# Ledger of designs, part 61: designed miniproteins, single chains, continued (4)

Each design is a single chain, and the fold is of that chain. pLDDT is the mean over its residues in the fold that is shown.

## One batch from the design tools (miniprotein)

Design m14093
Fold by ESMFold2-Fast:
Structure m14093 (fold): chain A 89 residues (1-89)
Amino acid sequence: SPVELGLEGIENYKKAKEAYEKGLETGDEKYYLQAIKNAQKTLDALAQFKALADELNAQLPQETLDYIEKLIKEAEEIIKEAEKKLKEQ
């Protein structure tokens, strides 16, 4: 369902952010790898959410669309920055 995909995206985003922050605190590459994995799951879930909402002709509020776009951008930034940190090791 779209609701489950949206919630999955949000949950994975929180895990990605927490893992990235823990990577910054500890310097342990395992947290950067976890951040990338969870951020990728965020992008996959939110892409499926948008596709399914469009297919069902669901009228999403602009506030919801803006929030989803923000999460996508932040997840992409987490991947980019975590990959950068891994290359520095």
Scores: mean pLDDT 85

Design m14094
Fold by ESMFold2-Fast:
Structure m14094 (fold): chain A 71 residues (1-71)
Amino acid sequence: SSAQEVQDILDRLKAQGLSPLEAARTVLRDRFGVKDVSRVLSPEELAKILSKDEQNVIGAEIAEGEALALS
C-alpha cells in the first residue's frame, strides 16, 4: 500500500540519520510535492494532500519529531 511505502521511506531516512521531523518533511516534499515544509503542517492541511492511512503514518512521525524537539 502507499501508506506502507511511506513508512518504509520514513524508516530508511531515519536509519540514514534524519530525525522523525526531517524524515516527514523529506517525504512531504519529495513524494507529495509540498513546496513549503519549513513549518509543521496541521492535520487539516495533511488531510488535503494525503489518504487517511498516509495521514496516520506521517502524523505519527510529526508527533514524535515535535515531542523530541520540545525535550
Scores: mean pLDDT 79

Design m14095
Fold by ESMFold2-Fast:
Structure m14095 (fold): chain A 99 residues (1-99)
Amino acid sequence: DPEIIERLEKVIEIADEVIKVLEDEELKFELGILIGMLRIVLGIARLTGEIPRSALIRVLRQLKEVLREILKVTKNEKAKELARKAIELIDEVLEALES
């Protein structure tokens, strides 16, 4: 589904922006690892024409958990806004994958 790929690309873009403004080095590192994993999943989807659904769902759930933690601990309003937007997009992708 091209719409799923487009939403995942937007999640990566927004999460990269969170990394740029986030002060917490540990959360920045965790977010970076999960974005790296998401890029690998997208690369596989592009190469095979098939979405590795189980792997994607696991990565997105972990990414959502880290973004929720960012919302709890960050003092940066831009990071909060971006994290909320990424969570919304992740929820839309998870709903489409789990339906």
Scores: mean pLDDT 85

Design m14096
Fold by ESMFold2-Fast:
Structure m14096 (fold): chain A 85 residues (1-85)
Amino acid sequence: SEELEKLAARTRELLDRTEELARKALEQATTREELLRAIALILRAIGLRIELERAVKNKDLEGVERILREAEELLAEAEAFLASL
């Protein structure tokens, strides 16, 4: 479906951006806590990507919509964390 493809594409872009910011946070991290938080963001983005591709394969529009919301929240968290470093 056109809507599913559109939402999936947007979600992939958000997850790509989240991983980019989380990797930058790893480069800027100076404490163990900061390193672990950056790693956790990367792992969460990878997990959502796996869930997204499964939802897309199953043509699960509701699943893609949920994952999109979680990706938006995760991106905001990654942006806030990187800005705090």
Scores: mean pLDDT 91

Design m14097
Fold by ESMFold2-Fast:
Structure m14097 (fold): chain A 85 residues (1-85)
Amino acid sequence: SRLEEGLRLAAEALERMAELLEAGRREEAAALDEEMAAALKASLSDEEIQAVLGLIQEAGRRAAAAGLSEPEILRAVAEELRRAA
């Protein structure tokens, strides 16, 4: 489904953003975040976008509460999105 494809795209982008942040390439990570958001808006309904964002927010909150670094949080969120797809 479009939602499953969106979840996979978001997971792949978050994993790449984690790699960029570990390399100190923060500007490129930010650009990829914007590209991901634009791609999701182009392919998903507003309700599907809210579902993806809700999963990202909740998984990110749990990972941050566990004391993970920013790249580790992004990888944890990506894994949750892959499981939901």
Scores: mean pLDDT 87

Design m14098
Fold by ESMFold2-Fast:
Structure m14098 (fold): chain A 105 residues (1-105)
Amino acid sequence: SSEKEAFRQEADRVALEYTTRIINALLKKDEQKLNEYKEEFVKRLVELIKKYDMSIEEVRRYLEIWIESAEQLALTMQLPDEVVEQLKKALEEVKKRILEEVYKL
């Protein structure tokens, strides 16, 4: 639907912004910034989920596709294997936090 397309476009912008910030924090080994960016990412995606009235199943599916896309992006950027694994872990933690917040809605 056009509503799902609008959600994807805005969510992709937010996800790309915060995935890039998370990658930068991981490369700099900045644990404080990593945690700040993860929390901001959760808050901004939850706001979009509320705005577009997305179901938890739609959110879960979106986040699964996005994590796969982020892994491919990291490989294309030729990031070290350890950074790719840390990125995947950080994004799985973000996914868990978003789903927990959506369950409370």
Scores: mean pLDDT 89

Design m14099
Fold by ESMFold2-Fast:
Structure m14099 (fold): chain A 65 residues (1-65)
Amino acid sequence: SADGLRLLAVGHTTELLLLGLATGSAKNGKFTVTIKKETPESRRLVAELEAAAKAAGDAFTVTYE
């Protein structure tokens, strides 16, 4: 379901924040992430987050510092 995919996207966002690789929010069907350090891990998590958000029909925005 879309709700399950949103929970996965929230998890990926939280992992990025905990690793200190990004800042961001997940709110009202929109996921916004700013990448502070570009690493293989941040690239993987961004790709997974984008896929989950797209599958749930939510908006996704990523920027790089």
Scores: mean pLDDT 69

Design m14100
Fold by ESMFold2-Fast:
Structure m14100 (fold): chain A 80 residues (1-80)
Amino acid sequence: SMADLQKLIDELVEKAKKMSPEELRKLLEELLNDPSLSPGEKLEILSAILEQALKEKDYEKAKVAHEHMNELMEKLREQE
């Protein structure tokens, strides 16, 4: 549901704020491989984390989020 997705986004954004770039990389790798989430849901979560990192001027975390968005888009391309 959209309400469940928004709650998950809010929780993951708050969690990401407290993480190092290395910890965030591991979280996002797990996110990309989570079969319970659609590609669209993964993109919304990644976009929210990227926006929050940019707002905080945490360019290392922003780069990590952007790299994982690109990886997701490549996976979608490979699925035809």
Scores: mean pLDDT 85

Design m14101
Fold by ESMFold2-Fast:
Structure m14101 (fold): chain A 82 residues (1-82)
Amino acid sequence: SLEEAKEILLSRVPEMLEEIESVLDLSPEEREALRKGLEEFALLAAEALVKKLDITQEELTQKFFEVFEQGLAEAEAKKAAA
């Protein structure tokens, strides 16, 4: 089901964040930006899987980058203000 697909894919986000954090020194703001991007990507991927890929790979990657870049811009603005 769509709800199962969303639950499975969203459950992978914390694991992916922990792996990235183990390699990269992320600020709390950068971590939050990445988490939001990954969550949005997971939700869209779940819909694409259940609806037999009516959503293009281009649309999936675009949505991820839009959310991630917005979060990074907010993090950079906070660093510049400090």
Scores: mean pLDDT 71

Design m14102
Fold by ESMFold2-Fast:
Structure m14102 (fold): chain A 102 residues (1-102)
Amino acid sequence: SLEQLLRAIGIALRAIGIIFDLENSTEIDEEVKKLLIEAARKVLEGAMALLRGDAEKAIRHAEEAIRLAQKAIENSNNPYAIKLAEEIIELAREVIELAEEL
């Protein structure tokens, strides 16, 4: 549906925004930053899989994004990094929800 398409595009744009914020941040530890960028890229890959109608790939990318973001939370005491990780997890859950509707 058009609504599902717009939601997938919205997820992709939010993931791109997070990647941009991370690449321009100097306050986050480099190892945590790398995990968060990889997680956000997996959200973007999941959203792109949704746009192609590939539910299985969308779910797989989203699950990997959650794993990477959770690892970032475990390895960081930075509130900003934790907030970005939580937003990545929320976006990944949205990818899974939309994939289950395909």
Scores: mean pLDDT 90

Design m14103
Fold by ESMFold2-Fast:
Structure m14103 (fold): chain A 63 residues (1-63)
Amino acid sequence: SLLEEAERTAAEVVKLDPSAEPYAQALIDATRRFLENPSFDNEVDLGVAEIAVAVAKWAAEKA
C-alpha cells in the first residue's frame, strides 16, 4: 500500500541519517492525510513531502 511504501522509505532514510527523522515523519503524516481525504491540497502536500524526503536521502548518501 502507499502507506507501507511511505513507512519503508521513512525507515530507510532515518537509518541512513537520524537527522532526516522530521522529513521521514512528514512523509508518513502527509501520506495518512492523503489516504483519509485525497483532496488537491493533500495531494500537493504529499508531493512536497516526497520531494523533501528524496532530497534528505540524497544529502544523507552524500551523492
Scores: mean pLDDT 87

Design m14104
Fold by ESMFold2-Fast:
Structure m14104 (fold): chain A 60 residues (1-60)
Amino acid sequence: SKEEGLEWIVEQLLRIGDFVDELIAARKAGDEQKVAEIEAEMKKWNEEFHRRSKELERLE
């Protein structure tokens, strides 16, 4: 439903916020390894987001 779609979008926005907070904290700590790990997780999340968005889109 439209409501389920909106709820999913809100969940994704909250997840992005968590990633940003973790990335800022890791950068302030100078933890380059953790920064790389968070960036890799964000990349994986972005790929999953695009995959699901494509599944929800009507082709044509």
Scores: mean pLDDT 77

Design m14105
Fold by ESMFold2-Fast:
Structure m14105 (fold): chain A 58 residues (1-58)
Amino acid sequence: TKDFIKAVEDKIKEKGYLTLADIKALISEYKKKYNDPNIPIPQTIEEAVELLTKLKSS
């Protein structure tokens, strides 16, 4: 969770923005690295925003 949040923040710092494709790629990498089945891959921008909000709140 914390490492994923850092990766998202690093991407925003580098590019100044995130696309749905960027978020999906980051989530896929996180799931593979930490074998976390509980993190869904968002299919919309709205789902991506909700997921990021939940991860930051945890």
Scores: mean pLDDT 67

Design m14106
Fold by ESMFold2-Fast:
Structure m14106 (fold): chain A 90 residues (1-90)
Amino acid sequence: MSELEYEEELIETMKKNALEALKTQKPEEVMDALRETLISLASTYGKEVEEEMRKKLEEVIEKYKDDPEKAIEEMKKVAIELFKEAIEKK
């Protein structure tokens, strides 16, 4: 498995877990947990990637705050794009 394929599978799993958590937890808590997990993963690629991930995820949450399912899907897309760029520069 390539590094990118591993990250995509991990992010897809986190997205599925977040969508399941929406059934029992407050949307803001679920989105915050997913954001912090993705930022933590991004930090392994360096401070610049961590900062870009934080910024992009905050923008997604703000834009889709009234649609948490859409916010989670867009957070997945943003995370995959950033990890793809980070891996290509590694």
Scores: mean pLDDT 81

Design m14107
Fold by ESMFold2-Fast:
Structure m14107 (fold): chain A 89 residues (1-89)
Amino acid sequence: WLAELAEKVANSPVTGKIHAVADKLSSDEISAIVAALLLTSDEEKRKEFGERVARLIEEGRFEEARQLIRDVISSEASRQSVDDLIAPK
């Protein structure tokens, strides 16, 4: 599961763009981007998310990139909460 996902992310065209800006990011920021990519199960959405994050970082818009990452993580957390309300046991 996790190993397969990590390999898929590493081989994604999006990963090339993130690698180009990786030296400008802390380990925590890279981990957050990876987490957001892993939470985005749809290939097309993951590609658009990755491209948008890479573009913002390349432009020096780090605050907007961090906000986008948080928004994706928050959306997934909200979806999980709904599932718990439907079948909490």
Scores: mean pLDDT 61

Design m14108
Fold by ESMFold2-Fast:
Formats: C-alpha cells, sequence, structure tokens
Structure m14108 (fold): chain A 73 residues (1-73)
C-alpha cells in the first residue's frame, strides 16, 4: 500500500518530467536531465525490487527535486 502509493506518485512525476524534457530546446540540458532521470528511475526500481521502502522514499524525493529544477527552466 505505502510502496504502491510511492510508485504511483513516482510514475506521475516521471511522466511529467518526460514531457518537460521533450520541450527543452538545449540539447545538452536535455541529455543532462534525461541521464539524471534514468539514473533515479534505475535506483527507484532497485529499491522497489529489494522492498526497501526508505530507499524508495529517498529516490521519490530526489525525483521531486529534479522536477522542480526542470519546472524552473
Amino acid sequence: SEMDELLREAEEIIRRMGELILQLKDEQKKQQFQSQLDSLVQQMQQAAQNNDLEGLREQVEKLKELLKELEAL
């Protein structure tokens, strides 16, 4: 339940970030944000596979921070 809620929240953030990254005109920034997103998604999936709720929570928080950076552009 708590893990499922975190995963659903992460899915919404990832979808929004994907949309914003596609709208970026600067190719270098696009690559940078895409790489950071891919890394966080990988870490999130590893935490979920290990049933590491605390690790998953940390990765979701990092996703939220990265989304704020993207929205500030």
Scores: mean pLDDT 86

Design m14109
Fold by ESMFold2-Fast:
Structure m14109 (fold): chain A 65 residues (1-65)
Amino acid sequence: SDELKRLLQRILGVSEEDAELAVRALSDSQREGLTKLLRQQEASPDPGRRASIERFVREAIEQAR
């Protein structure tokens, strides 16, 4: 929810609108998993993990449109 939206905007540079779409499209378990992955990415950046997260989020936003 609010934490996940902030993480999406801060770490991935996703717009506020797209962050809201992503959060609404995801299940509670997917939101928890994504929040943990984004926290890990902020604490210990990894390009491969970032690319996987970006792909997942992009697909979720596209499916919500």
Scores: mean pLDDT 84

Design m14110
Fold by ESMFold2-Fast:
Structure m14110 (fold): chain A 90 residues (1-90)
Amino acid sequence: AAILLSKGNALLLQKKYNQAISYYKKAIALAPNDSYLQANALNNIGNAYLNQKQYNKALSNFKKALALNPNNAAAQSNLATAKALLAASK
């Protein structure tokens, strides 16, 4: 599961957002009892959607990440950003 998360992270840095999301979903599926890994993967899925300007999908994934790990600082920051971008969206 951790290797798939790392592969997703590499694809995210390359701006290959849909491929990154695919690897993060595979990481979640292989680690059903690892809330820490799932929260990190969900935060990164949200970040990929945020970069594609899919703000509602980003928001949903950041909320899921925080439900699994409320102390995920990246997810907290990204949730605030996604809410601000949704409010500014016209």
Scores: mean pLDDT 84

Design m14111
Fold by ESMFold2-Fast:
Structure m14111 (fold): chain A 79 residues (1-79)
Amino acid sequence: MPPVTILISYSELAKKLGASVSAVRRAAEEAIPEVEAAFPDVEVRLTKRGVEVTAPTVEAAFAAARALVERIEAILKSR
């Protein structure tokens, strides 16, 4: 089965969370090591437009993407 890739858009998250794109990107950079530790079979990649989450299954991709978004929200709320 080909790997599944989900794109989490910085602009879309910034709009939803009332933050700047740069703040979301910084929070994503901070969140990635924790998500990679929790989901060892998942590849997380920073791109110009957002974060790409690549996993061997749809379930793994959605679980990792959800964890990443929740961690980004937590980081932004602490500032």
Scores: mean pLDDT 82

Design m14112
Fold by ESMFold2-Fast:
Structure m14112 (fold): chain A 80 residues (1-80)
Amino acid sequence: SKLIEEAQNLKATATAEIAALIAAGDYAAADAVLQQTLAYFDLLIAYYEAHKDFDTAAFVQQLKNDVLAAYAATRAAAAA
């Protein structure tokens, strides 16, 4: 599915962009990119759940969890 390919690409590009913004000290911009990315994944999860495609919804939830974990790890590293 094009939507799933786009979601996987978004995970990769958003994770890289957030890490670059944190490295630059632009935490407000990093948080904004994170929130926009999470909102997009939440829309996809709701879409697939509404269509009773729970396996694909769970896959998108994992992409969301991966971005959150990467964000938390990058923020923790920047604070150390």
Scores: mean pLDDT 88

Design m14113
Fold by ESMFold2-Fast:
Structure m14113 (fold): chain A 81 residues (1-81)
Amino acid sequence: VSEEELEKEVKESLALMLAEIAKREEDPEVAIELIRRVVELAKELDEEGRKRVIEALREVAETASPEVSKAAEEAIKEIEE
């Protein structure tokens, strides 16, 4: 495994973990900060990695408070563009 491949795997794992934490986070400000970090990580991923992160963010949008749900929906659009 190359350094580049390891870096992508680490970024994907971190993004998915942060999305899962954001989904369960009770503090909307903290959850939104986590979502913003997920977006930055996702921009560095390949197409398949970005699809996995988008799916995780959709779960956040479905289950979170209105403010966090809106942030997750905006994040999905930013990653898709």
Scores: mean pLDDT 81

Design m14114
Fold by ESMFold2-Fast:
Parts: structure tokens; C-alpha cells; sequence
Structure m14114 (fold): chain A 69 residues (1-69)
């Protein structure tokens, strides 16, 4: 599911595994990227301070740009 993929991307980033995060992003259709970002924001906000959640989302946006842009 998209939620399971979002959790795996967050886990990869927490472990510093940017290559794994990029590979997971490649499995997601372009039309679902905005939904993925919303899910990641929701998951990270439930666990981390807002600043850390915002930084995580921004890192993922940069990875999306590298993979799809």
C-alpha cells in the first residue's frame, strides 16, 4: 500500500539510506506523489516535532525532484 511504502521511505531516511528511499520513490506513480507527501507528513507529525516533520518532507521533495524532475 501507499502507506506501507511511505513508512519504508521514512525508515530508509532515518537510517541515512538515500538510495533505498529513491528506489522506493521510483515504485510510486507520479499522480500519487502528492498523496505520498501528505501521508509522510501525517506519520512524522504523530511521532516527531513539527520542525523535524517539515524537514523530512522537504528532503523527500528534493528526492522526488531527483527521481522525477
Amino acid sequence: SLEDTAKQIIDALLNGDLDKAKELLKTIPREQLDQLLDIIRDITLSTYPELVSNMTVEVIKELIKEVYG
Scores: mean pLDDT 84

Design m14115
Fold by ESMFold2-Fast:
Structure m14115 (fold): chain A 74 residues (1-74)
Amino acid sequence: SLEELIERVEELAEQLSPELREIALKGIEAIKRKDVEEAQKLIEELVRAGAENPEDREVALETARLMLEAIKLL
């Protein structure tokens, strides 16, 4: 469900650095508002920022994947 995906993204966001966490949380808020365009832009930003930080990369990619799944339910 959408609610389960949002909860999972919030859990993963806690494992991200502060910068990437902020992007992920803004993405969740866009999803909650059903703002698909803003959510997609924030997902792309999260993927780009995660690629530049090796420590966050795997968690950022998984977070982005779940956010894309959440958008499909909107």
Scores: mean pLDDT 86

Design m14116
Fold by ESMFold2-Fast:
Structure m14116 (fold): chain A 88 residues (1-88)
Amino acid sequence: SQDAIEVSAEELVKNYGLSRETAERIVQAQQLLQQERFDELRRTFSPAEIQAMIEALERMIELLKEKGAHPSVIKYYDAVIEQLRKLG
């Protein structure tokens, strides 16, 4: 989508305090979701790993809200969480 918010693992580490490992996993999952590669996402991540990513993203959203992030950024990650919940 032309309105898609693209973030790198480096940006997640630098701006949101995520570990590099967690940031790289989130970026990988986000890329698979954007490409609608749901079967590959299910093969790449266990249900426990999907749940851990959801929890990390929920904590990040709370931090974003506290820091006054733009509503479009919050909405984007809420959509990512919703898609991950449907796969878990």
Scores: mean pLDDT 77

Design m14117
Fold by ESMFold2-Fast:
Structure m14117 (fold): chain A 66 residues (1-66)
Amino acid sequence: MFEAFKEGAEEARKRIPQLTDEERAELAQKYQDTLLNSKDPEEQARALGVLAELAGLPLTEEFFKK
């Protein structure tokens, strides 16, 4: 779970600086759709990682500790 989130965040971090505002909005919509409609927890975690990076949220391993 957290590994998938980290992978998504790292991919977004590499791509975001090269994206226009419109491309960022499209990417956010794509991963919101994945988060809401996917039944795979790993895909949902990856999508959340991408969305967190797009929003500039500082999510860490502590967030996944229960």
Scores: mean pLDDT 70

Design m14118
Fold by ESMFold2-Fast:
Structure m14118 (fold): chain A 80 residues (1-80)
Amino acid sequence: STREEILQGLKKVLEEVKKKEEVTQEEIRKLLDEYVGDALDKNWKDLSVEVKNLIKKLLDSEDKEEIIEYLEKIIELLEA
């Protein structure tokens, strides 16, 4: 399912972010595009407002710890 594709892709993004000492907004955008871009675009309308808002905050963040926290929250919401 596309929700499962988004979930697995976000877990890959989280793994890659955790491996880096620092992460930029550009790097996050590239990782999201690579692992979840197509699935996210197809299902954007079906995502909850809370998930959409967290993704927007993720894309606006430059702090690795905040980025990890947003990714973990999005993953938790998608698993529920």
Scores: mean pLDDT 81

Design m14119
Fold by ESMFold2-Fast:
Structure m14119 (fold): chain A 51 residues (1-51)
Amino acid sequence: SMNEKILQLTKEMFVRLADIVENELRGEGPPVEEQLAKLKEEYKKKLAEIE
């Protein structure tokens, strides 16, 4: 159902947020602000595709 898809995407988003935080703590990857902006845009698109 739509609710199940939203919950699954939310779970996936939190996993990716954890990865961004982990990389920032290690001093790796792009600035966290760039990573968050990309993540927001990606999940905005995925949520729009649900309905």
Scores: mean pLDDT 79

Design m14120
Fold by ESMFold2-Fast:
Structure m14120 (fold): chain A 91 residues (1-91)
Amino acid sequence: MKEKAEQALKEAREALGELMGQGGYLLQQAKEDSSTREQLTQQGNQLNDAGDQTQALLDEAEKLMEQGDYEKALQLAEEGRKIAQDALDSV
């Protein structure tokens, strides 16, 4: 169980990294391109909101790992990864 939770946390963190990178990229492009600014800002904010949700779940999962609750840590890591992946797939 611990190894599965550690792998899920790693995969969720990688998805979070991609999500936050894409969100930041879209928000930066919105600053430079006035013709698509509103659309890019909305998309970037959606990805950043999903990233914040994923980060909160991963922070809680890490606390559960320290407590030895690997089953709950795995569930939260998988939920966080799904949120990040669904958000990435939406853009």
Scores: mean pLDDT 83

Design m14121
Fold by ESMFold2-Fast:
Structure m14121 (fold): chain A 85 residues (1-85)
Amino acid sequence: SKAEETIRHIKEQVEEMRRLLEEAKASTDPAEKQRLISQIQSKALSIVLTAIDMSLRLNLSKEQRDELDKLLGETQEILDEANEL
């Protein structure tokens, strides 16, 4: 379904955010670190907006809502850590 495809996409984006966070933590270049943080922020915003759109437009199952809530929680944790760098 479209919901399943979108949730898979969000999951892939969360994994990409985790990768970018580890790169940002490892970077000693302030300009590169800021670029990576900005990418994390942009991906987080995209995920949140997509999740809101899905919740308004699609009739999600309980399992899909629970998975989406978990992914949003993971997104926020990564974003919070990035913002402290």
Scores: mean pLDDT 89

Design m14122
Fold by ESMFold2-Fast:
Parts: C-alpha cells; sequence; structure tokens
Structure m14122 (fold): chain A 74 residues (1-74)
C-alpha cells in the first residue's frame, strides 16, 4: 500500500540520518523493500542506485517524495 511505502520511507530517511553502521544496513534493507512495494503499486522505484551510497540525503528525500506522489496518483 501507499501508506506502507510512506512508513518505510520515513524509516529509511531516519536510518540514513542516524549515521551508524547498523542504521546503514537497515537503510539498504528498507530500500529493497520500498523498491518492491513501489513496483507492486505500479511505479518505478528509482532507489536502485541508493545501495551504492553515492547520493545525498536530500536527493534521497526528493526521490522518495516523487515515487510516493506517483503511487498516490494511481
Amino acid sequence: SVEEMERLAREFIAALEAGTREAFDRAVELAGRMSELARENGVEPEFEDLKSGVVSIAEVRERLERVIRRAREL
């Protein structure tokens, strides 16, 4: 559901902001789950490069908002 994706997105951002190794591992797990849930809701996840760790938290937030918005529009 879109609501579940929004919950996972909040947890993902919180994990990235925490900055610990355990939080990073959690963020990778959450990114995978959000990608799966986005596809289930008929939207392109746009999270595949997040596993590489080369994007800023601001860019991650913008991508999450874009994916959630598109899922809500379906």
Scores: mean pLDDT 69

Design m14123
Fold by ESMFold2-Fast:
Structure m14123 (fold): chain A 98 residues (1-98)
Amino acid sequence: MKPRTVTIVESSDGGVSVGYLVGEGSATLKIEVPPGATLRVESSASGDGPLELEVVVRDSKGNILGRARLIGNGTAVVEVVVPEGVSEITVEIRQRLL
């Protein structure tokens, strides 16, 4: 089976976003959020062979708000409070075979 990742982003205001990545590479989710909201990013990876998953949450200026890394099959979770003055975040998902 090729490596694949399903990413679910839930906001405390009730918003939900879903992203899919199949094979080695990267995907980006761009999400508009109210300042002060809490985001939960859950990335679930599966595939044959040794896999590395990296999840990075950034603001619109590229500042890292949170990150997680996973080796193997499983779920990486990142929880972030959106800073004051931030109305948009990006979730970057990267997966590669080791």
Scores: mean pLDDT 80

Design m14124
Fold by ESMFold2-Fast:
Structure m14124 (fold): chain A 90 residues (1-90)
Amino acid sequence: DEVEELLKKIEELLKQMYEEGLMSEEQYKANMKGVEKLREELKKKPKEEAIEIARQLLQELELKRDTLVADAEHGGAYAAALVAESEALA
């Protein structure tokens, strides 16, 4: 199932970002709950629409990870601030 494959990729990417220190445990748990909610909502949509939504969200998450990694590699106060922002709204 293409939708479930995409959702699994999102879950794996979220776990990777957590393991890389790009998000807090609270943010990771919140995002995983978001994926559970998304899975239920996508079951209510036509398959074509569900696939497009899941692909868009995966691309957005990939871009966010790349941005956080690039900023961390450059170093500085901005990179530290972005890593801190990856924590749930504290």
Scores: mean pLDDT 74

Design m14125
Fold by ESMFold2-Fast:
Order: sequence, then structure tokens, then C-alpha cells
Structure m14125 (fold): chain A 85 residues (1-85)
Amino acid sequence: SVKEKIKKILEEVFKLAEEGKLTKSDMRKALEEILKLLENSTDPELLEVKKLAEDGLKSLGDSNSIFGFTSALTNLQKALDLLKS
């Protein structure tokens, strides 16, 4: 399912984060892949995940600071928590 594919992407991101290996490029690719999977979604839960991913990508693009990166990571954590519920 689309939910399981997104969960897998998010779990890979958090695995890289825990290992200290997560780059801005990895984060951007994950956000773009999630948004591509959600392009035609009408599920309210998936639309909330889409909003979090869009806001995350914006934070990453608009800020070259650590705050942009941590904001994007926080949005991805919220998305993962929604999909686990």
C-alpha cells in the first residue's frame, strides 16, 4: 500500500539519522519520493502526511541552517507517528 511504502521511506530516514549519516540530500530525496507517492491521494490521513512533507521540503529549501534540517526531520517524525496510529 502507499502507507507501507511511505513508512519504509521514513524508517530508512530515521535509521540514517540514528547512525549520524542522514544528509540534506537524503532528506530532500525522501520528501520528494513521499510527495510523488501522494500526488493523487484523497485519503485525509495521507493528505495530512502530504502537508507535513510539503512543509518539510519548504523548510529544507528556504533555510540552509540546522533549523531547516531539524524542522524537516520533526515533520517527518510527525508523519511517521500518524502512519503508526
Scores: mean pLDDT 81

Design m14126
Fold by ESMFold2-Fast:
Structure m14126 (fold): chain A 114 residues (1-114)
Amino acid sequence: MVKVVESGGGEYAEGSTVVINSSVSGAKSDAKAVAFGLDTDDGKASVASPGGGVGKFGDRMTASSSGNTATLTITNLKAEDTGLVSSVVAAEGATRSGGMGLVGGEGAKVTVVA
């Protein structure tokens, strides 16, 4: 069974950088794609993938991947960035038959304090 776990949540100072790591286990091969989502407590959503990000963070939010690990970096944190970071991975073994499918993690909560 394919499992995705995000780590790096917690309390961060405003102006700092957060790094969220996503790890994939149980896949039959390396993950084929990854996307990170940030759902802020004020109801704004942003997405980043290794090919680029969209939403309120623009160039402050970058993603990279290598094999079964992926990293989201958000620079110059703002209090309004407080929210849940989740990841979705395309991986072989994610379906009941062991084929290609999408699997997401439970997410990592990021709290930004002024």
Scores: mean pLDDT 74

Design m14127
Fold by ESMFold2-Fast:
Structure m14127 (fold): chain A 70 residues (1-70)
Amino acid sequence: DAAAREEAAERELFEMARETIRELADLSEEEVEASARALVDHYKIYAKEHGVSLEDILEGMELAEKAANK
């Protein structure tokens, strides 16, 4: 089910955003959550505008993290 996979990808992107924001800034949990939600909303808009899935964005983010760490 594509909808179930998109929901799972959205959740994973939200958790990745929370962890990234925590690493980059000393913010409260509420501020981290709000910032992560805004970032995920940006990914959703990007996906809609460019005809890609959130799962595609998640895969791209994982590859970018591996490339940046190398």
Scores: mean pLDDT 78

